# Ledger of designs, part 69: designed miniproteins, single chains, continued (5)

Each design is a single chain, and the fold is of that chain. pLDDT is the mean over its residues in the fold that is shown.

## One batch from the design tools (miniprotein)

Design m18382
Fold by ESMFold2-Fast:
Structure m18382 (fold): chain A 94 residues (1-94)
Amino acid sequence: DADREEAKKKIRELLEEITGKTTVGGLKALYELLLEQAKNSENPEELTEEEEKKKAEEIKERFKKAAEEDPTPLTDEDLDAFLDELLKESEKIK
């Protein structure tokens, strides 16, 4: 379970880099982003550097808005539930 603890640490660091805080809203936005990326993996769009930059800014705004809508401090239980849901979804993709 060292891999699980490392994943939790990376998620906290990512949310802190994007929004400046670790919140339940930020975690929810991350989960939704990962689901969207999984769907798009079947037909990746060729993006220009300008379009990539625009998408990156839109993602940052989504995370900030989600963190403001649910500013609840992120707990280890929230991270465990998130990782369990990701593992469950990955098993279906096989």
Scores: mean pLDDT 74

Design m18383
Fold by ESMFold2-Fast:
Structure m18383 (fold): chain A 62 residues (1-62)
Amino acid sequence: ASTAYILVGEDLTEQQQQAMAQAAYFAARDAGADVEVVARASPDARQRLEELINQAIQEARE
């Protein structure tokens, strides 16, 4: 399985970023699947989301 997120608008609030990271972690854990992130915003926003997803995975392992 995979999880896809579409950003509405370009403003990435901390709450939105954390929510996406959490959902991505659960998706990856449940099926070991890749997470597909689709951002309407700039490439920088996509990079930031991928970083937060990785952080969520690492933190959950703690």
Scores: mean pLDDT 55

Design m18384
Fold by ESMFold2-Fast:
Structure m18384 (fold): chain A 86 residues (1-86)
Amino acid sequence: DKLAKVEELYKKMAERLEKKLEELGEPPEELVEEAERLVEENRPSTDSPAYRRTRLLARILDLRGESETLEEIVAELEPEAKKLYE
């Protein structure tokens, strides 16, 4: 059930990113459009909705200049990711 665990991990990542974006307030429409464009240009090969959502939210945070916050969220979930591949 590795795929279900990977999906759950991405879902947790997306939820953490969504909460942080909600705290920062509504991003400018132009920034969201740019994030969506960048995600589409580098469209993932996976059909995971949680993974796609995570990529979009991460790009929005990065474009807002919140790259350090993004790195902190990734680091918080790193132990869970490690357990999936050990």
Scores: mean pLDDT 71

Design m18385
Fold by ESMFold2-Fast:
Structure m18385 (fold): chain A 108 residues (1-108)
Amino acid sequence: SNDDLNKKREDTEKRYQEALQRAKELQERRRRLEEEGGSPETIELYQQAYDLYLETARLLREAAQLYQNGSTSENRARAQDLEDRARELERKAREAERRGEELEIKQE
């Protein structure tokens, strides 16, 4: 239904905003660690998480646009594929972020 598509679009837009916000927070955290002479390994993990969240955001933006531009089966299938790929990248991003946080705690 149109209500289902609108809900998928809204949920996808929220995930896009969350991924973009997390990327910005990681970029700031990485910058701070670089300025403080933090561990290169921790900095690299936050960079990896940043890149993955940014890629996640790009996929989610494309999926949201597909939900907005029409209700064709092709657009829905493409949007779902992009959402599934984004979910996998987000999982990897969270893992890299968590590893970075763990290493940062060990160095304090």
Scores: mean pLDDT 86

Design m18386
Fold by ESMFold2-Fast:
Structure m18386 (fold): chain A 90 residues (1-90)
Amino acid sequence: SELEKQLKRQLKRLGIKLSDEQIREIVDDVLRNLEKYLRGPVRIRELEEQGIDVEKSLSKLEIAVMEAVIETFPELVREVERRIEEERLR
């Protein structure tokens, strides 16, 4: 319950336009596969290989949430990249 509330809060704070249905789907996927997202974000690692320093700008939970967004809705990868760049420039 508390973890689900924290995940929903993090998703809303990303600044990406997500429907309530998309948020529910992402939260359900993260809760079922939490160990996978915490052990090694594959999509976010691809961004790091392109020169984006994700780990210095974001917490492990924020990285896990962004990975879940990209894996569940790959079309949102550009919005996730924009959000990472905005955090880096602050």
Scores: mean pLDDT 67

Design m18387
Fold by ESMFold2-Fast:
Structure m18387 (fold): chain A 107 residues (1-107)
Amino acid sequence: SLDNFLPYKLFKERIDYAEELIKQGKYDEALKVAERVLKSAQKLADIDPGFAPLVAEAYLVLADVYDAMGKKEEAERLYRQAIEWADVNPEAGADVKARAEARLKAL
């Protein structure tokens, strides 16, 4: 499972940290963490498209930061990016796609 690969565990820890920063109202710090996660995930996906679900997860948390900041239009664009990256590997991306679609409908 990709979830058991070391990069996935490290990215999940950083995503969880960004979500914790959102809960604390530390949106500027959450944004920096989420953007760093996205950049790193994109570099992995450039080497192996199997990492596309990780890019989708990174877009989802970045969209959550913008949503929490009240930037709904930016959040909408980023949730749609999460869905597009989830569709690159539909089997592995199914869960992140469902979460992104649910958040997009809630905007």
Scores: mean pLDDT 87

Design m18388
Fold by ESMFold2-Fast:
Structure m18388 (fold): chain A 99 residues (1-99)
Amino acid sequence: MIKKEVDEAIKELERARQLAPPEIQPLVDGALENAKKAKKYIDEGKYDEAIKYFSEALHLVGEARRKAVELGNQELVDELTKAAREISEAIAEALRKKK
């Protein structure tokens, strides 16, 4: 279940990466790297570590989305918004599993 949210987030971030201009690209790359690290920790059952990396990914997605709004790049805003939603769901699921 959580793996579906993680896979969707990674897919949306890969799409955002293709849409990102050079000034936003490092933020999207950072979010994608953190989401991939979180997925590794989910696969290992290490939910606290996964939450840490998802939280960093969510922060970077938020910064990238803010810059995308300033540039009027609506397609990038939409993909980043979808990624943020999936990451937030993954955090909620990881929190449920650590209980």
Scores: mean pLDDT 85

Design m18389
Fold by ESMFold2-Fast:
Structure m18389 (fold): chain A 120 residues (1-120)
Amino acid sequence: SKIEELLKETKERLKKLLEELRKAKTLEEAQEVVIKMLQVINEFVEKLEKILIENNVPFEVRSEIMKKLAEVYKELIEKINRILELAENGELSLDEFKEKVEKAFKEALKKIEEIAKEAE
């Protein structure tokens, strides 16, 4: 399905960015990669909504799916902002920052995959 293809492409893009995150030598470089990772998630949400519209999914069903995705994205942003604040304050090393960011994105991606499967 188009949703399965979108999920596969999103996972592959995030995997490459996670490899770039691991190679970052500074908090600034790591933050630039995190911004790109958040853009990938935002693009997924926009493309999924378009697929649901093109497939004539009823408005009430689309609204519920989009609401669930918005909550996942909000939680991800809140987690990333907290992780960044701790790193900027010197409470997290660069490696600890990378590990917590990777965990947050993997958890968000798992939730996104479950929501997307409900849309099929």
Scores: mean pLDDT 90

Design m18390
Fold by ESMFold2-Fast:
Structure m18390 (fold): chain A 82 residues (1-82)
Amino acid sequence: MKEERNKELAKKFVEDVKAGGTVVAAEELAETLSLEEVEAVAKYAKELIEEDKSISPGVKEQAKRALEEAVEKARRRAEEEE
């Protein structure tokens, strides 16, 4: 169940990237998900982005950077005395 949810969130992120909402979508992931969930979603989203030939190289790099920043933000939240 959680894996399917993470894959659906990754698909939604890719849809948001194509709509120009990369930063907002990445921030939503970092704010709403645990570190493990953000890492799983980022992994699936990166795979989908790399396989999608309709996304330009520049947008792929922006999306990957936004996902890396989302993972770092989630890590900082998890490091709050865990």
Scores: mean pLDDT 80

Design m18391
Fold by ESMFold2-Fast:
Structure m18391 (fold): chain A 98 residues (1-98)
Amino acid sequence: ASDLLEDALNSLEQLSSKALSSTNPKERLEALDEMFDLVEDSVDSLLAEGDKDAAIALLDKAIDLLLQVLKSSSDPDIVLKAIGMILSLMGKLIELNM
């Protein structure tokens, strides 16, 4: 297991908690942007190290957390952003599993 994966998963859990629980919609949108940037950067780093299994595990967890945000929100801006992010990360996951 990569220490990078463990650190990324921990940071992702913290950001997803903020996206779910913040009373400020702008802070929730900012948390979603930070989640996406973290996943993109961490996946790229894991793939550069040849750790495809860790990259897949991170994408799976990120998609699950974004689906939780999507299911818990009726805010159109949060819903649209979460859907866009889920589709982008699912595309990457499909490419890695082909």
Scores: mean pLDDT 85

Design m18392
Fold by ESMFold2-Fast:
Structure m18392 (fold): chain A 86 residues (1-86)
Amino acid sequence: SNIKKIIEEGRKKLLELAEKYGVDPETLERIQALFDEMIKAKTKEEILKALSRLFDEVVEAFRDNPEALAEALKILSEIYKKILEE
């Protein structure tokens, strides 16, 4: 579906950002698990709830780097906006 493509594109961008800023493998695994949860979700509401949890993980992961956090939040905002437009 188009929603799954949006989630996968957002995952790719966020993982590229995490690699650039040296996010640890354990945190990357948690982030990837939340994207997998969004892809497996059956409803838009379930996707948005998983995205909310991903927001919390991203804030924790990038808390000490404001530039990286700003870019990460921009990626999540883009996913959210595109999902709402579907």
Scores: mean pLDDT 86

Design m18393
Fold by ESMFold2-Fast:
Structure m18393 (fold): chain A 97 residues (1-97)
Amino acid sequence: DKDIQFGADLMEFLFTKKLLKENPDMEKEVKEELEKRLAELKKKAGVKSEEEAREKLKSLPKPVQEIAKVMEEAYNNSGSEVTAELQKKYEEIKRKV
């Protein structure tokens, strides 16, 4: 489903942006890789900002919007500890590709 795929790209963009914002003290190499991925997601999803990504999510079918909202709220409430663990898992996945 194109809407589900697009919603996933928008969620990954928002999540990557949050990782960078919540971890200002992350290792330079990791930060540069996440910023590079963020640039790729901006190009792929056709978004220039977090605000634009949120607006595009609002235009998707209600079930996709609700899933995205729940995921975003969960990460917003989990704080820096969950973000650090997800950052490590993201690095591990990248090393396997």
Scores: mean pLDDT 68

Design m18394
Fold by ESMFold2-Fast:
Structure m18394 (fold): chain A 94 residues (1-94)
Amino acid sequence: APLRRVEVVKIESDNPELKAEVERILRDVQARHAGRDMTPEQVAAEVARELERRTGKPVEIRFEQTEDPDEYVVTLKIGDEEIKVTLRLVPAAP
C-alpha cells in the first residue's frame, strides 16, 4: 500500500516560544515515524502528549477537518495560550 505522511503546512501562535517548542516536537515526531503511515489524529495526540510532558500543563486538543479532505487544523490550548497547526496528508516520497 502507498505510504502516506503528515506534513506541516503552517503553525500559528501569538507566543513565539510556544511555536518554536511545537516545531521541535513535530520534527521529533516526524523523525521517530519517518517512512511510516501516520494519521493526523496520531500526530496531534503525540504533539499534545509531548507538550504536556515538557510544560507540565494540561493541553486541550481541538481537531477539525477542513473543506480539503487531506487537510486538518489542530488547535492546542495550554492555559491562556493557543496554537494552531495545519496538517496535510501527502503521499510518502518514492
Scores: mean pLDDT 76

Design m18395
Fold by ESMFold2-Fast:
Structure m18395 (fold): chain A 72 residues (1-72)
Amino acid sequence: DLEERMRRLRERSERREREYEEFLKRFAELKKAGDEEAIRRLIRETLGIEDDEAIDILVQQLENQLKLLEEK
């Protein structure tokens, strides 16, 4: 059923956007609190990334994205 397949793709896309927005909000809150360990834990639990180097790269990318979003 093509309609059911298209519905799943739409739902998946919408869920990803919401999850990403919630993730960024949580990341911003932890960054404001200065809790680096909680930030690393959030990334490990949410994204399943266990590589410290990959986590550090992602943290930097997220910080850059938040900085751009702060400029309304």
Scores: mean pLDDT 74

Design m18396
Fold by ESMFold2-Fast:
Structure m18396 (fold): chain A 98 residues (1-98)
Amino acid sequence: SSMEEARRRQILERVDAALAAGPRALLELIHNSSADEQLIIGKYLLRKGDIAFAQLAAFLLWKQKDYEGYEELLRLIGEKAGPETVAVIEQQLKEFEG
């Protein structure tokens, strides 16, 4: 929808501003974002080739129990970086649970 498109544009503008400010600003933006925003940010950064920040967004989605967003982003990471990268992320999350 046009409202979803406008919201996405605002989020991506904040990401571009954070990227210009440096990795600390980007990290802070991601941590302070909602689950829906983290999914949008993760997808955008993955398209730019920033796999590490996409993995962080996936981790935060999982931690917040947004499993739908987590699974969607994990699938996209797999398409970009391969199934071995996905397996490592899933293993790290299992180890984090204790």
Scores: mean pLDDT 82

Design m18397
Fold by ESMFold2-Fast:
Structure m18397 (fold): chain A 79 residues (1-79)
Amino acid sequence: SMKKRVEEIAEKFERDLEETLEYLRPKLSEENYKKLVEFADEAKKRVEEAVKAIDPQGILDVVGEVQEFLKKLLAEEGL
Protein backbone atom coordinates (compact mmCIF):
# COMPACT_ATOMS: atom_id res chain seq x y z
CA SER A 1 0.00 0.00 0.00
CA MET A 2 1.25 3.49 -0.89
CA LYS A 3 -0.27 4.80 2.37
CA LYS A 4 1.77 2.27 4.39
CA ARG A 5 5.01 3.24 2.60
CA VAL A 6 4.35 6.96 3.17
CA GLU A 7 3.69 6.28 6.89
CA GLU A 8 6.98 4.30 7.16
CA ILE A 9 8.96 7.13 5.49
CA ALA A 10 7.35 9.66 7.88
CA GLU A 11 8.16 7.49 10.95
CA LYS A 12 11.81 7.24 9.88
CA PHE A 13 11.93 11.02 9.29
CA GLU A 14 10.54 11.71 12.78
CA ARG A 15 13.07 9.33 14.42
CA ASP A 16 16.02 10.80 12.45
CA LEU A 17 14.87 14.35 13.29
CA GLU A 18 14.54 13.64 17.05
CA GLU A 19 17.97 11.93 17.10
CA THR A 20 19.46 14.98 15.32
CA LEU A 21 17.92 17.36 17.90
CA GLU A 22 19.30 15.26 20.80
CA TYR A 23 22.76 15.06 19.18
CA LEU A 24 22.95 18.81 18.46
CA ARG A 25 21.42 20.04 21.75
CA PRO A 26 24.78 20.20 23.66
CA LYS A 27 26.68 21.40 20.54
CA LEU A 28 24.57 24.44 19.57
CA SER A 29 24.15 27.83 21.21
CA GLU A 30 20.76 28.35 22.92
CA GLU A 31 19.70 30.73 20.11
CA ASN A 32 20.58 28.29 17.30
CA TYR A 33 19.02 25.32 19.15
CA LYS A 34 15.78 27.32 19.49
CA LYS A 35 15.84 28.01 15.73
CA LEU A 36 16.37 24.30 15.06
CA VAL A 37 13.46 23.27 17.34
CA GLU A 38 11.11 25.81 15.70
CA PHE A 39 12.12 24.63 12.20
CA ALA A 40 11.74 20.97 13.24
CA ASP A 41 8.22 21.58 14.63
CA GLU A 42 7.14 23.17 11.31
CA ALA A 43 8.80 20.36 9.31
CA LYS A 44 6.89 17.74 11.36
CA LYS A 45 3.58 19.50 10.65
CA ARG A 46 4.30 19.56 6.90
CA VAL A 47 5.21 15.85 6.94
CA GLU A 48 1.95 15.05 8.81
CA GLU A 49 0.00 16.87 6.05
CA ALA A 50 1.95 14.98 3.34
CA VAL A 51 1.05 11.67 5.05
CA LYS A 52 -2.66 12.64 5.07
CA ALA A 53 -2.39 13.50 1.34
CA ILE A 54 -0.44 10.25 0.63
CA ASP A 55 2.29 12.43 -0.91
CA PRO A 56 5.77 10.83 -0.66
CA GLN A 57 7.29 13.69 -2.71
CA GLY A 58 6.00 16.17 -0.11
CA ILE A 59 7.95 14.29 2.56
CA LEU A 60 11.12 14.17 0.41
CA ASP A 61 10.84 17.94 -0.19
CA VAL A 62 10.72 18.54 3.59
CA VAL A 63 13.73 16.21 4.11
CA GLY A 64 15.70 18.28 1.56
CA GLU A 65 14.73 21.54 3.28
CA VAL A 66 15.78 20.13 6.68
CA GLN A 67 19.17 19.11 5.23
CA GLU A 68 19.72 22.62 3.76
CA PHE A 69 18.67 24.26 7.06
CA LEU A 70 21.06 22.04 9.06
CA LYS A 71 24.00 22.77 6.71
CA LYS A 72 23.50 26.53 7.19
CA LEU A 73 22.95 26.24 10.96
CA LEU A 74 26.05 24.06 11.49
CA ALA A 75 28.16 26.49 9.41
CA GLU A 76 26.91 29.42 11.56
CA GLU A 77 27.86 27.46 14.73
CA GLY A 78 31.34 26.66 13.35
CA LEU A 79 30.61 22.91 13.14
Scores: mean pLDDT 88

Design m18398
Fold by ESMFold2-Fast:
Structure m18398 (fold): chain A 92 residues (1-92)
Amino acid sequence: MADQLIQEAQELIERARREGLPIALHVAEIALESARLARESGRPEVLRLAQENIELAQEAIRAEQEGDISRAVGLALRSIGNLLEAERLVAA
Protein backbone atom coordinates (compact mmCIF):
# COMPACT_ATOMS: atom_id res chain seq x y z
CA MET A 1 0.00 0.00 0.00
CA ALA A 2 1.19 3.54 -0.79
CA ASP A 3 0.73 4.69 2.84
CA GLN A 4 3.16 1.96 3.96
CA LEU A 5 5.71 3.12 1.35
CA ILE A 6 5.34 6.73 2.57
CA GLN A 7 6.09 5.55 6.13
CA GLU A 8 9.08 3.47 4.96
CA ALA A 9 10.46 6.43 2.97
CA GLN A 10 10.10 8.77 6.00
CA GLU A 11 11.98 6.24 8.17
CA LEU A 12 14.76 6.02 5.53
CA ILE A 13 14.99 9.85 5.36
CA GLU A 14 15.36 10.03 9.16
CA ARG A 15 18.03 7.27 9.16
CA ALA A 16 20.05 8.88 6.31
CA ARG A 17 19.83 12.32 7.99
CA ARG A 18 20.88 10.92 11.41
CA GLU A 19 23.83 9.01 9.89
CA GLY A 20 24.99 11.94 7.69
CA LEU A 21 24.50 10.18 4.33
CA PRO A 22 23.71 13.00 1.82
CA ILE A 23 23.39 10.80 -1.30
CA ALA A 24 21.16 8.23 0.45
CA LEU A 25 19.12 11.12 1.93
CA HIS A 26 18.43 12.37 -1.61
CA VAL A 27 17.37 8.85 -2.75
CA ALA A 28 15.07 8.52 0.30
CA GLU A 29 13.46 11.92 -0.48
CA ILE A 30 12.90 10.75 -4.09
CA ALA A 31 11.34 7.53 -2.71
CA LEU A 32 8.97 9.63 -0.55
CA GLU A 33 7.90 11.75 -3.57
CA SER A 34 7.35 8.55 -5.63
CA ALA A 35 5.22 7.05 -2.83
CA ARG A 36 3.12 10.24 -2.63
CA LEU A 37 2.54 10.09 -6.42
CA ALA A 38 1.51 6.43 -6.06
CA ARG A 39 -1.02 7.34 -3.33
CA GLU A 40 -2.47 10.29 -5.34
CA SER A 41 -2.68 8.42 -8.68
CA GLY A 42 -3.73 4.96 -7.41
CA ARG A 43 -1.92 3.53 -10.46
CA PRO A 44 -0.20 0.11 -10.14
CA GLU A 45 2.67 1.22 -12.42
CA VAL A 46 3.42 4.23 -10.17
CA LEU A 47 3.20 2.00 -7.05
CA ARG A 48 5.80 -0.35 -8.62
CA LEU A 49 8.18 2.58 -9.31
CA ALA A 50 7.72 3.82 -5.71
CA GLN A 51 8.51 0.30 -4.38
CA GLU A 52 11.68 0.21 -6.53
CA ASN A 53 12.74 3.63 -5.18
CA ILE A 54 12.35 2.39 -1.57
CA GLU A 55 14.68 -0.53 -2.44
CA LEU A 56 17.13 1.87 -4.13
CA ALA A 57 17.13 4.08 -1.00
CA GLN A 58 17.90 1.06 1.22
CA GLU A 59 20.78 0.06 -1.11
CA ALA A 60 22.06 3.67 -1.25
CA ILE A 61 22.28 3.77 2.57
CA ARG A 62 24.35 0.54 2.53
CA ALA A 63 26.58 1.70 -0.34
CA GLU A 64 27.27 5.13 1.20
CA GLN A 65 27.94 3.61 4.67
CA GLU A 66 30.52 1.30 3.00
CA GLY A 67 32.13 4.29 1.23
CA ASP A 68 31.05 3.04 -2.22
CA ILE A 69 30.17 6.53 -3.48
CA SER A 70 30.15 5.42 -7.15
CA ARG A 71 27.44 2.82 -6.39
CA ALA A 72 25.46 5.29 -4.25
CA VAL A 73 25.48 7.87 -7.11
CA GLY A 74 24.39 5.19 -9.61
CA LEU A 75 21.46 4.24 -7.34
CA ALA A 76 20.51 7.95 -7.05
CA LEU A 77 20.45 8.32 -10.86
CA ARG A 78 18.20 5.24 -11.17
CA SER A 79 15.82 6.65 -8.51
CA ILE A 80 15.61 9.99 -10.40
CA GLY A 81 14.76 8.07 -13.59
CA ASN A 82 11.99 6.19 -11.76
CA LEU A 83 10.56 9.45 -10.34
CA LEU A 84 10.53 11.09 -13.80
CA GLU A 85 8.73 8.03 -15.25
CA ALA A 86 6.20 8.12 -12.36
CA GLU A 87 5.54 11.84 -13.02
CA ARG A 88 5.11 11.12 -16.75
CA LEU A 89 2.57 8.36 -16.01
CA VAL A 90 0.58 10.60 -13.60
CA ALA A 91 0.55 13.50 -16.15
CA ALA A 92 -0.81 11.21 -18.91
Scores: mean pLDDT 90

Design m18399
Fold by ESMFold2-Fast:
Structure m18399 (fold): chain A 73 residues (1-73)
Amino acid sequence: MKKIHIVMKHVKGDLFHVRVYDEDGNELFDGVLSAGEILRLVRELAAKGYEITLTGEDDASAQFAKLVEEGLA
């Protein structure tokens, strides 16, 4: 797979409920990750050449998603 979609919802503090999907819409992961764990995951996937899309389901996770995506450009 070359495309990954990460959907985030803010839970508390630096913790987000994260769901990861491949390009066919198959769920690869469902769980709670810290901001640092999400940054590490996104960085590792980007280094491998995956196209990553981040979606926040609330204002906090949407702002975090935008900052992470801009930091990878």
Scores: mean pLDDT 82

Design m18400
Fold by ESMFold2-Fast:
Structure m18400 (fold): chain A 65 residues (1-65)
Amino acid sequence: DKAKKEMERLAIALSIETGGEVEVREENGDFVLTTKGISEEDAERVKKEFEKRAKELGKKLKFER
């Protein structure tokens, strides 16, 4: 639950920062990140931020376009 809340808070913060859509959901104990309406450069940065956070929380991250 704490891990999910932290990932959701990060998604909200990065959605505001990028002006696009950043969503995270939990699937089979892993997190799935989806980005829409942001540049490729911002999407790569968002991906790296979520990878770092997931690693800190002991979770795996998957990406969807």
Scores: mean pLDDT 80

Design m18401
Fold by ESMFold2-Fast:
Structure m18401 (fold): chain A 77 residues (1-77)
Amino acid sequence: MKEEEEKLFEEIAEYLKVSPEDKEKLKEIRNDIEALVKLLESESSNIDNPVVKMIIVLLNMLVNGVSLKDILKSLKE
């Protein structure tokens, strides 16, 4: 991804406390709605899980066209 998009992804992951391992996995599938939904189904037993929160962020970006910049702003408010 472009450096600006990568920086925003990194900031959101850090804010949500996503582990480095989970961050790398999510980065690989960030544009794959089916993969994100499958991962959400496997992890969804805990809504407070950082991975679940990050998947919801990525799905909101892909499905609703919300920019990572707008999502980061919303999370910090």
Scores: mean pLDDT 75

Design m18402
Fold by ESMFold2-Fast:
Structure m18402 (fold): chain A 71 residues (1-71)
Amino acid sequence: SHDERARQGVENVIAFARSIKDSDPHLAAGLLRREKRAVQELAARGEISEETARELIERLDAELAEVEKAA
């Protein structure tokens, strides 16, 4: 489903951002912000459910907060 594809995309971006957050926190934050925008655009087009969009945005915001503490 589109929801499952979006979840996998977010998981991949979070995993990569976590792997680089200590060496390049600004790049990690940029990747997370870009993915958040992508999720918002998918939700705006009705490509994913509102529940999935909210869950993914909350996860991305939590990861962004952790990266911003390190920067």
Scores: mean pLDDT 86

Design m18403
Fold by ESMFold2-Fast:
Structure m18403 (fold): chain A 73 residues (1-73)
Amino acid sequence: EEAARRARREAVELLREAGHTDAAERLALVTNKLISEGRTQEALELARAVAELVRAGRHDEAIALVDRAAAEL
């Protein structure tokens, strides 16, 4: 749980710093919901994947991943 919460905070901050505030808010909502449902590993994997894509400059793919995850909730 703590690892997932930390990864979420990092990924949300990276999206916000990149100027993608709406995607950052959506990621926070999605990961919070996953954690609340006991789906902590999924939240951790999503947050880490988004952070890696943002750091790689693959912002469109990061946003698409967040949008896909939000649609499946």
Scores: mean pLDDT 85

Design m18404
Fold by ESMFold2-Fast:
Structure m18404 (fold): chain A 92 residues (1-92)
Amino acid sequence: SAKEKAREIIKKTIDDFEKDLPVLRERAIQAAKTDPEEAERIINLLESRADVLKNLAEIAKKYGDEELYERAQKLIDEVEKTINEVRELLKK
């Protein structure tokens, strides 16, 4: 069904973003010390991904998928924490 297809796409997107986050975090931390413009580009990418996750969380909630909603919210929190960590490094 369309609902089942939507859930599968949301799950795959969350899975992909969860896998990417530690790689983007390490890259941003390294860039914060040597290439601040690259660090800002990664922050912008992470902010864009957080916005996508917020939209996906709303769709998951609408479909009654509490597990996907909670996974998306947790990932948003982890992305925001990463953004804040990199921004603090850029101040040094």
Scores: mean pLDDT 89

Design m18405
Fold by ESMFold2-Fast:
Structure m18405 (fold): chain A 89 residues (1-89)
Amino acid sequence: MVSEEEKKKILEKDLEELLKKGLLSEEIREELLKNTPSPEEAAAVLQLALAIAYGAEQSQIDKMKKLLIEKYGEKALELAEKIAEKLKK
């Protein structure tokens, strides 16, 4: 089982790699982290945002949206869609 501290380290590592590759901006990273209360929610929001922004299969996006709402509520979905829009431009 992955602890919250381990989840946070994984998220930080993933965010650093995305920033280094130019797939994420520091502004988007800060918005994500400030608006998500846990590393698990932040990771889920980021995964959905990337899936939307970079054109994952619609069936996968729909599943991710449903799971995000079930676990974290509609505000997490709204954040993911907002971040996806920023990632596209």
Scores: mean pLDDT 79

Design m18406
Fold by ESMFold2-Fast:
Structure m18406 (fold): chain A 85 residues (1-85)
Amino acid sequence: SLAEESLKKALEFYEENEEKLREEVESLTPEEVRARQAALGERYAGLTEEELPPDVLAEALRLGQLAALLVGKKAKEKLEEEAKK
């Protein structure tokens, strides 16, 4: 399914990038990343992606990467919990 493919890609992305963004992944919750994405979306709701300032677009992409990493982290933690049973 699309959800399973997305989860697999998120896990692969997490495994490849966890060391580079480790501090942010350890300090941020999925809820905090979603709140930051929502706040950014509300602030710039009237603009298209092409109309966004480059720094705002870069932050939106970074938050998207952090969200993907946190999904991958949660998937890894769930697999580790199941392995302990």
Scores: mean pLDDT 69

Design m18407
Fold by ESMFold2-Fast:
Structure m18407 (fold): chain A 91 residues (1-91)
Amino acid sequence: SSTRETLSVDELIERAKEEGKEELAKALEEAKKKGATKVGITRTEDGIEIYILQDENGNPVAVLVVKDGKLVSYKEVSTVEEVAEIVEEAL
């Protein structure tokens, strides 16, 4: 089972900083510089979180993979197909 959430990039950066997740906060700030404004988050019971970052038009910008609270992957993307590949590899 999994939980899904949608946040603005600014809301997620603030949350990451409050939780002491410095590497995640830095990756989110880099994605924001690339035009990311929205984040879709999927969390699994196995401690895996996938963050799909999109611009204001819904185009994918980056995908982050977090395992046990640690950032393990940051990949810049331009297509929904690239997002699907990263999500499949992470799960």
Scores: mean pLDDT 82

Design m18408
Fold by ESMFold2-Fast:
Structure m18408 (fold): chain A 100 residues (1-100)
Amino acid sequence: SMSEELRSLALTLQTTATLALQAIANQDFERLLKLLGQMATLLHLIASLETDPALAARLRALADELERLRKENSPSVAPRAQALLQEALALADEVLAHLA
């Protein structure tokens, strides 16, 4: 079902964001950039299935910000990525709460 798919995607978003935060802690810049790209794709998928248009818009906006950081391809993205990763965790929680 769409609700089960959304739940699975939101849980995957939480896991991916947590791995990206670990990549920052480990100074693994290549892994961070790969995970930011995966999260942007995942956020667009979640947004396409989300029935709340305001939440869907916030998911797409975050996806676009993560793609911008990934394209910068600079070590200076790590502090900015950390803030956006916390935002991704909060949005995943909102998606999961919306399904409860």
Scores: mean pLDDT 89

Design m18409
Fold by ESMFold2-Fast:
Structure m18409 (fold): chain A 97 residues (1-97)
Amino acid sequence: MKEEKEKILKGFEKLKEEYEKRKKEKAVETIDKMIEKIENGLPLEEAEEMLEHAIRQLIYDELVEKTGEAPVLTSEAEEAAELEKLEKKVKEIKEEI
């Protein structure tokens, strides 16, 4: 329980560092607010969902910066592949922390 919460918080800290490297101040502020909600007693299940959503958003932001446009997921196969990549990144962040 406590160890899982610490992993989630460290996951958000890593996301914050990634946005800081990209000079995305508003995104950093959003991550800080998410951390505050977790520290203020947000349920672990909701905290994990919030972290997964934040990781997904980071990937989309990176793709928008590279292409100048948000990726349009036009097929179920593309959506499934992206969800699998997100789940892998979430696991990697949790394991590294």
Scores: mean pLDDT 68

Design m18410
Fold by ESMFold2-Fast:
Structure m18410 (fold): chain A 102 residues (1-102)
Amino acid sequence: GIEVTPELEKKLEEKLKEADEKAKEAAKVIDKALAGEASEEELKEGIEKLEEAIKKIEEVIEELKEEKEKHPDPELVEKIIEALEAVIKSLEKAKKFLEELL
């Protein structure tokens, strides 16, 4: 089996959980914006939550890039990085959508 160190695993899981929570908060604002019901304050909050989620995912990508050099399966690590980069692009598009409504 491939094992990330328990300390690194916990750190990455914590950052991803925080990013997921921020993205879910932003998703509620996006739903309101699509319905034409979001206030300017709610749009700004949604943008801030998306920026926070992006930052946490970028931090995880940096840690994974360092771990890739030591990992028994660097191809698996690369696929995870690519998946996280795709999530960032989706969050950036959502942020741009909310910014265009301000």
Scores: mean pLDDT 82

Design m18411
Fold by ESMFold2-Fast:
Structure m18411 (fold): chain A 80 residues (1-80)
Amino acid sequence: SEEEKIKEAINELLEKIRSLGDVVTREQVLALIDEYIEKAKKEGNEKLVDILETMKDILSGRKEVTVEEIEKIAEYALKL
C-alpha cells in the first residue's frame, strides 16, 4: 500500500540520519530530506512529499538537532 511505502521511505531516511551520529547539522538532515522529496515527487507520492516538507519546515529554524528529535518529528508528520 501507499501507506506502507511511506513508512518504508521514512524508516530508510531515519536509518541514514542515524548513521551521521547522535547530533547532526541541520544542513546534513535537510540535504537528505531534499533527496527523498525529489524521489517522492518523481514517484507521484504527494502524501510522502507533504510529510517530508512538514519535517523540513519544523527543522528549518534549528542550527542542529539530535537524532531523537528528528525521530519525534517524523512520528508527528506520519500521523498527518
Scores: mean pLDDT 83

Design m18412
Fold by ESMFold2-Fast:
Structure m18412 (fold): chain A 63 residues (1-63)
Amino acid sequence: ALGAIGRAAYAEIEKFAGREVAERVLALVREGRYDEAVELLKAAGFSDRQARGAVEGLAAGLA
């Protein structure tokens, strides 16, 4: 289960990029594939800063 910060990051991704992207990014973060998660978010319209912040939030929520 995701902690509160991870749930907030997931909700932001789902709101702006959709649930399929949110689930795919979460799966990549669970696998430690952070660079791929960042690139997927950037492809979905996130800035580099926003993508990195969201990935960090998901990773923190999984810790």
Scores: mean pLDDT 85

Design m18413
Fold by ESMFold2-Fast:
Structure m18413 (fold): chain A 73 residues (1-73)
Amino acid sequence: MGSDSPRDQVERTADAMIQLAKDGLITPETAIRGVVRSARLAGATDVLDEMVRRVAKEVGASDEEVKRAVRRA
């Protein structure tokens, strides 16, 4: 089957969001929000917490920024 898994789609979005945040094109909160939205759209909510933690660590987001981004996604 030639279709990407929902997990693979969210992982690619996480990698893209991390890169955009490191390049200063988006905020850490925007990067986390993008990943949350991607996971929900792909139906990959089982990996949502893992991907959010990964992005937050890579972009240097605080626990408060993570909570705000998830709440507003």
Scores: mean pLDDT 80

Design m18414
Fold by ESMFold2-Fast:
Structure m18414 (fold): chain A 60 residues (1-60)
Amino acid sequence: MQSIVKKFDTPEEAKEFIKKLPEGAAVGITNADGTTYTASSPEEALKIEVKPPVTVAATL
């Protein structure tokens, strides 16, 4: 399995990255306020509120 971690300064950039992930990818989101979320798919991750600067971790 491959893990990718990226930091984004805008919600739009973070969502574009998530949209390009394969369907089987697990996604972790860490917002600037310290809140963390885990989604079992990119589609679920896109429903999460993103507060930049945000860190997105994907496990493929």
Scores: mean pLDDT 80

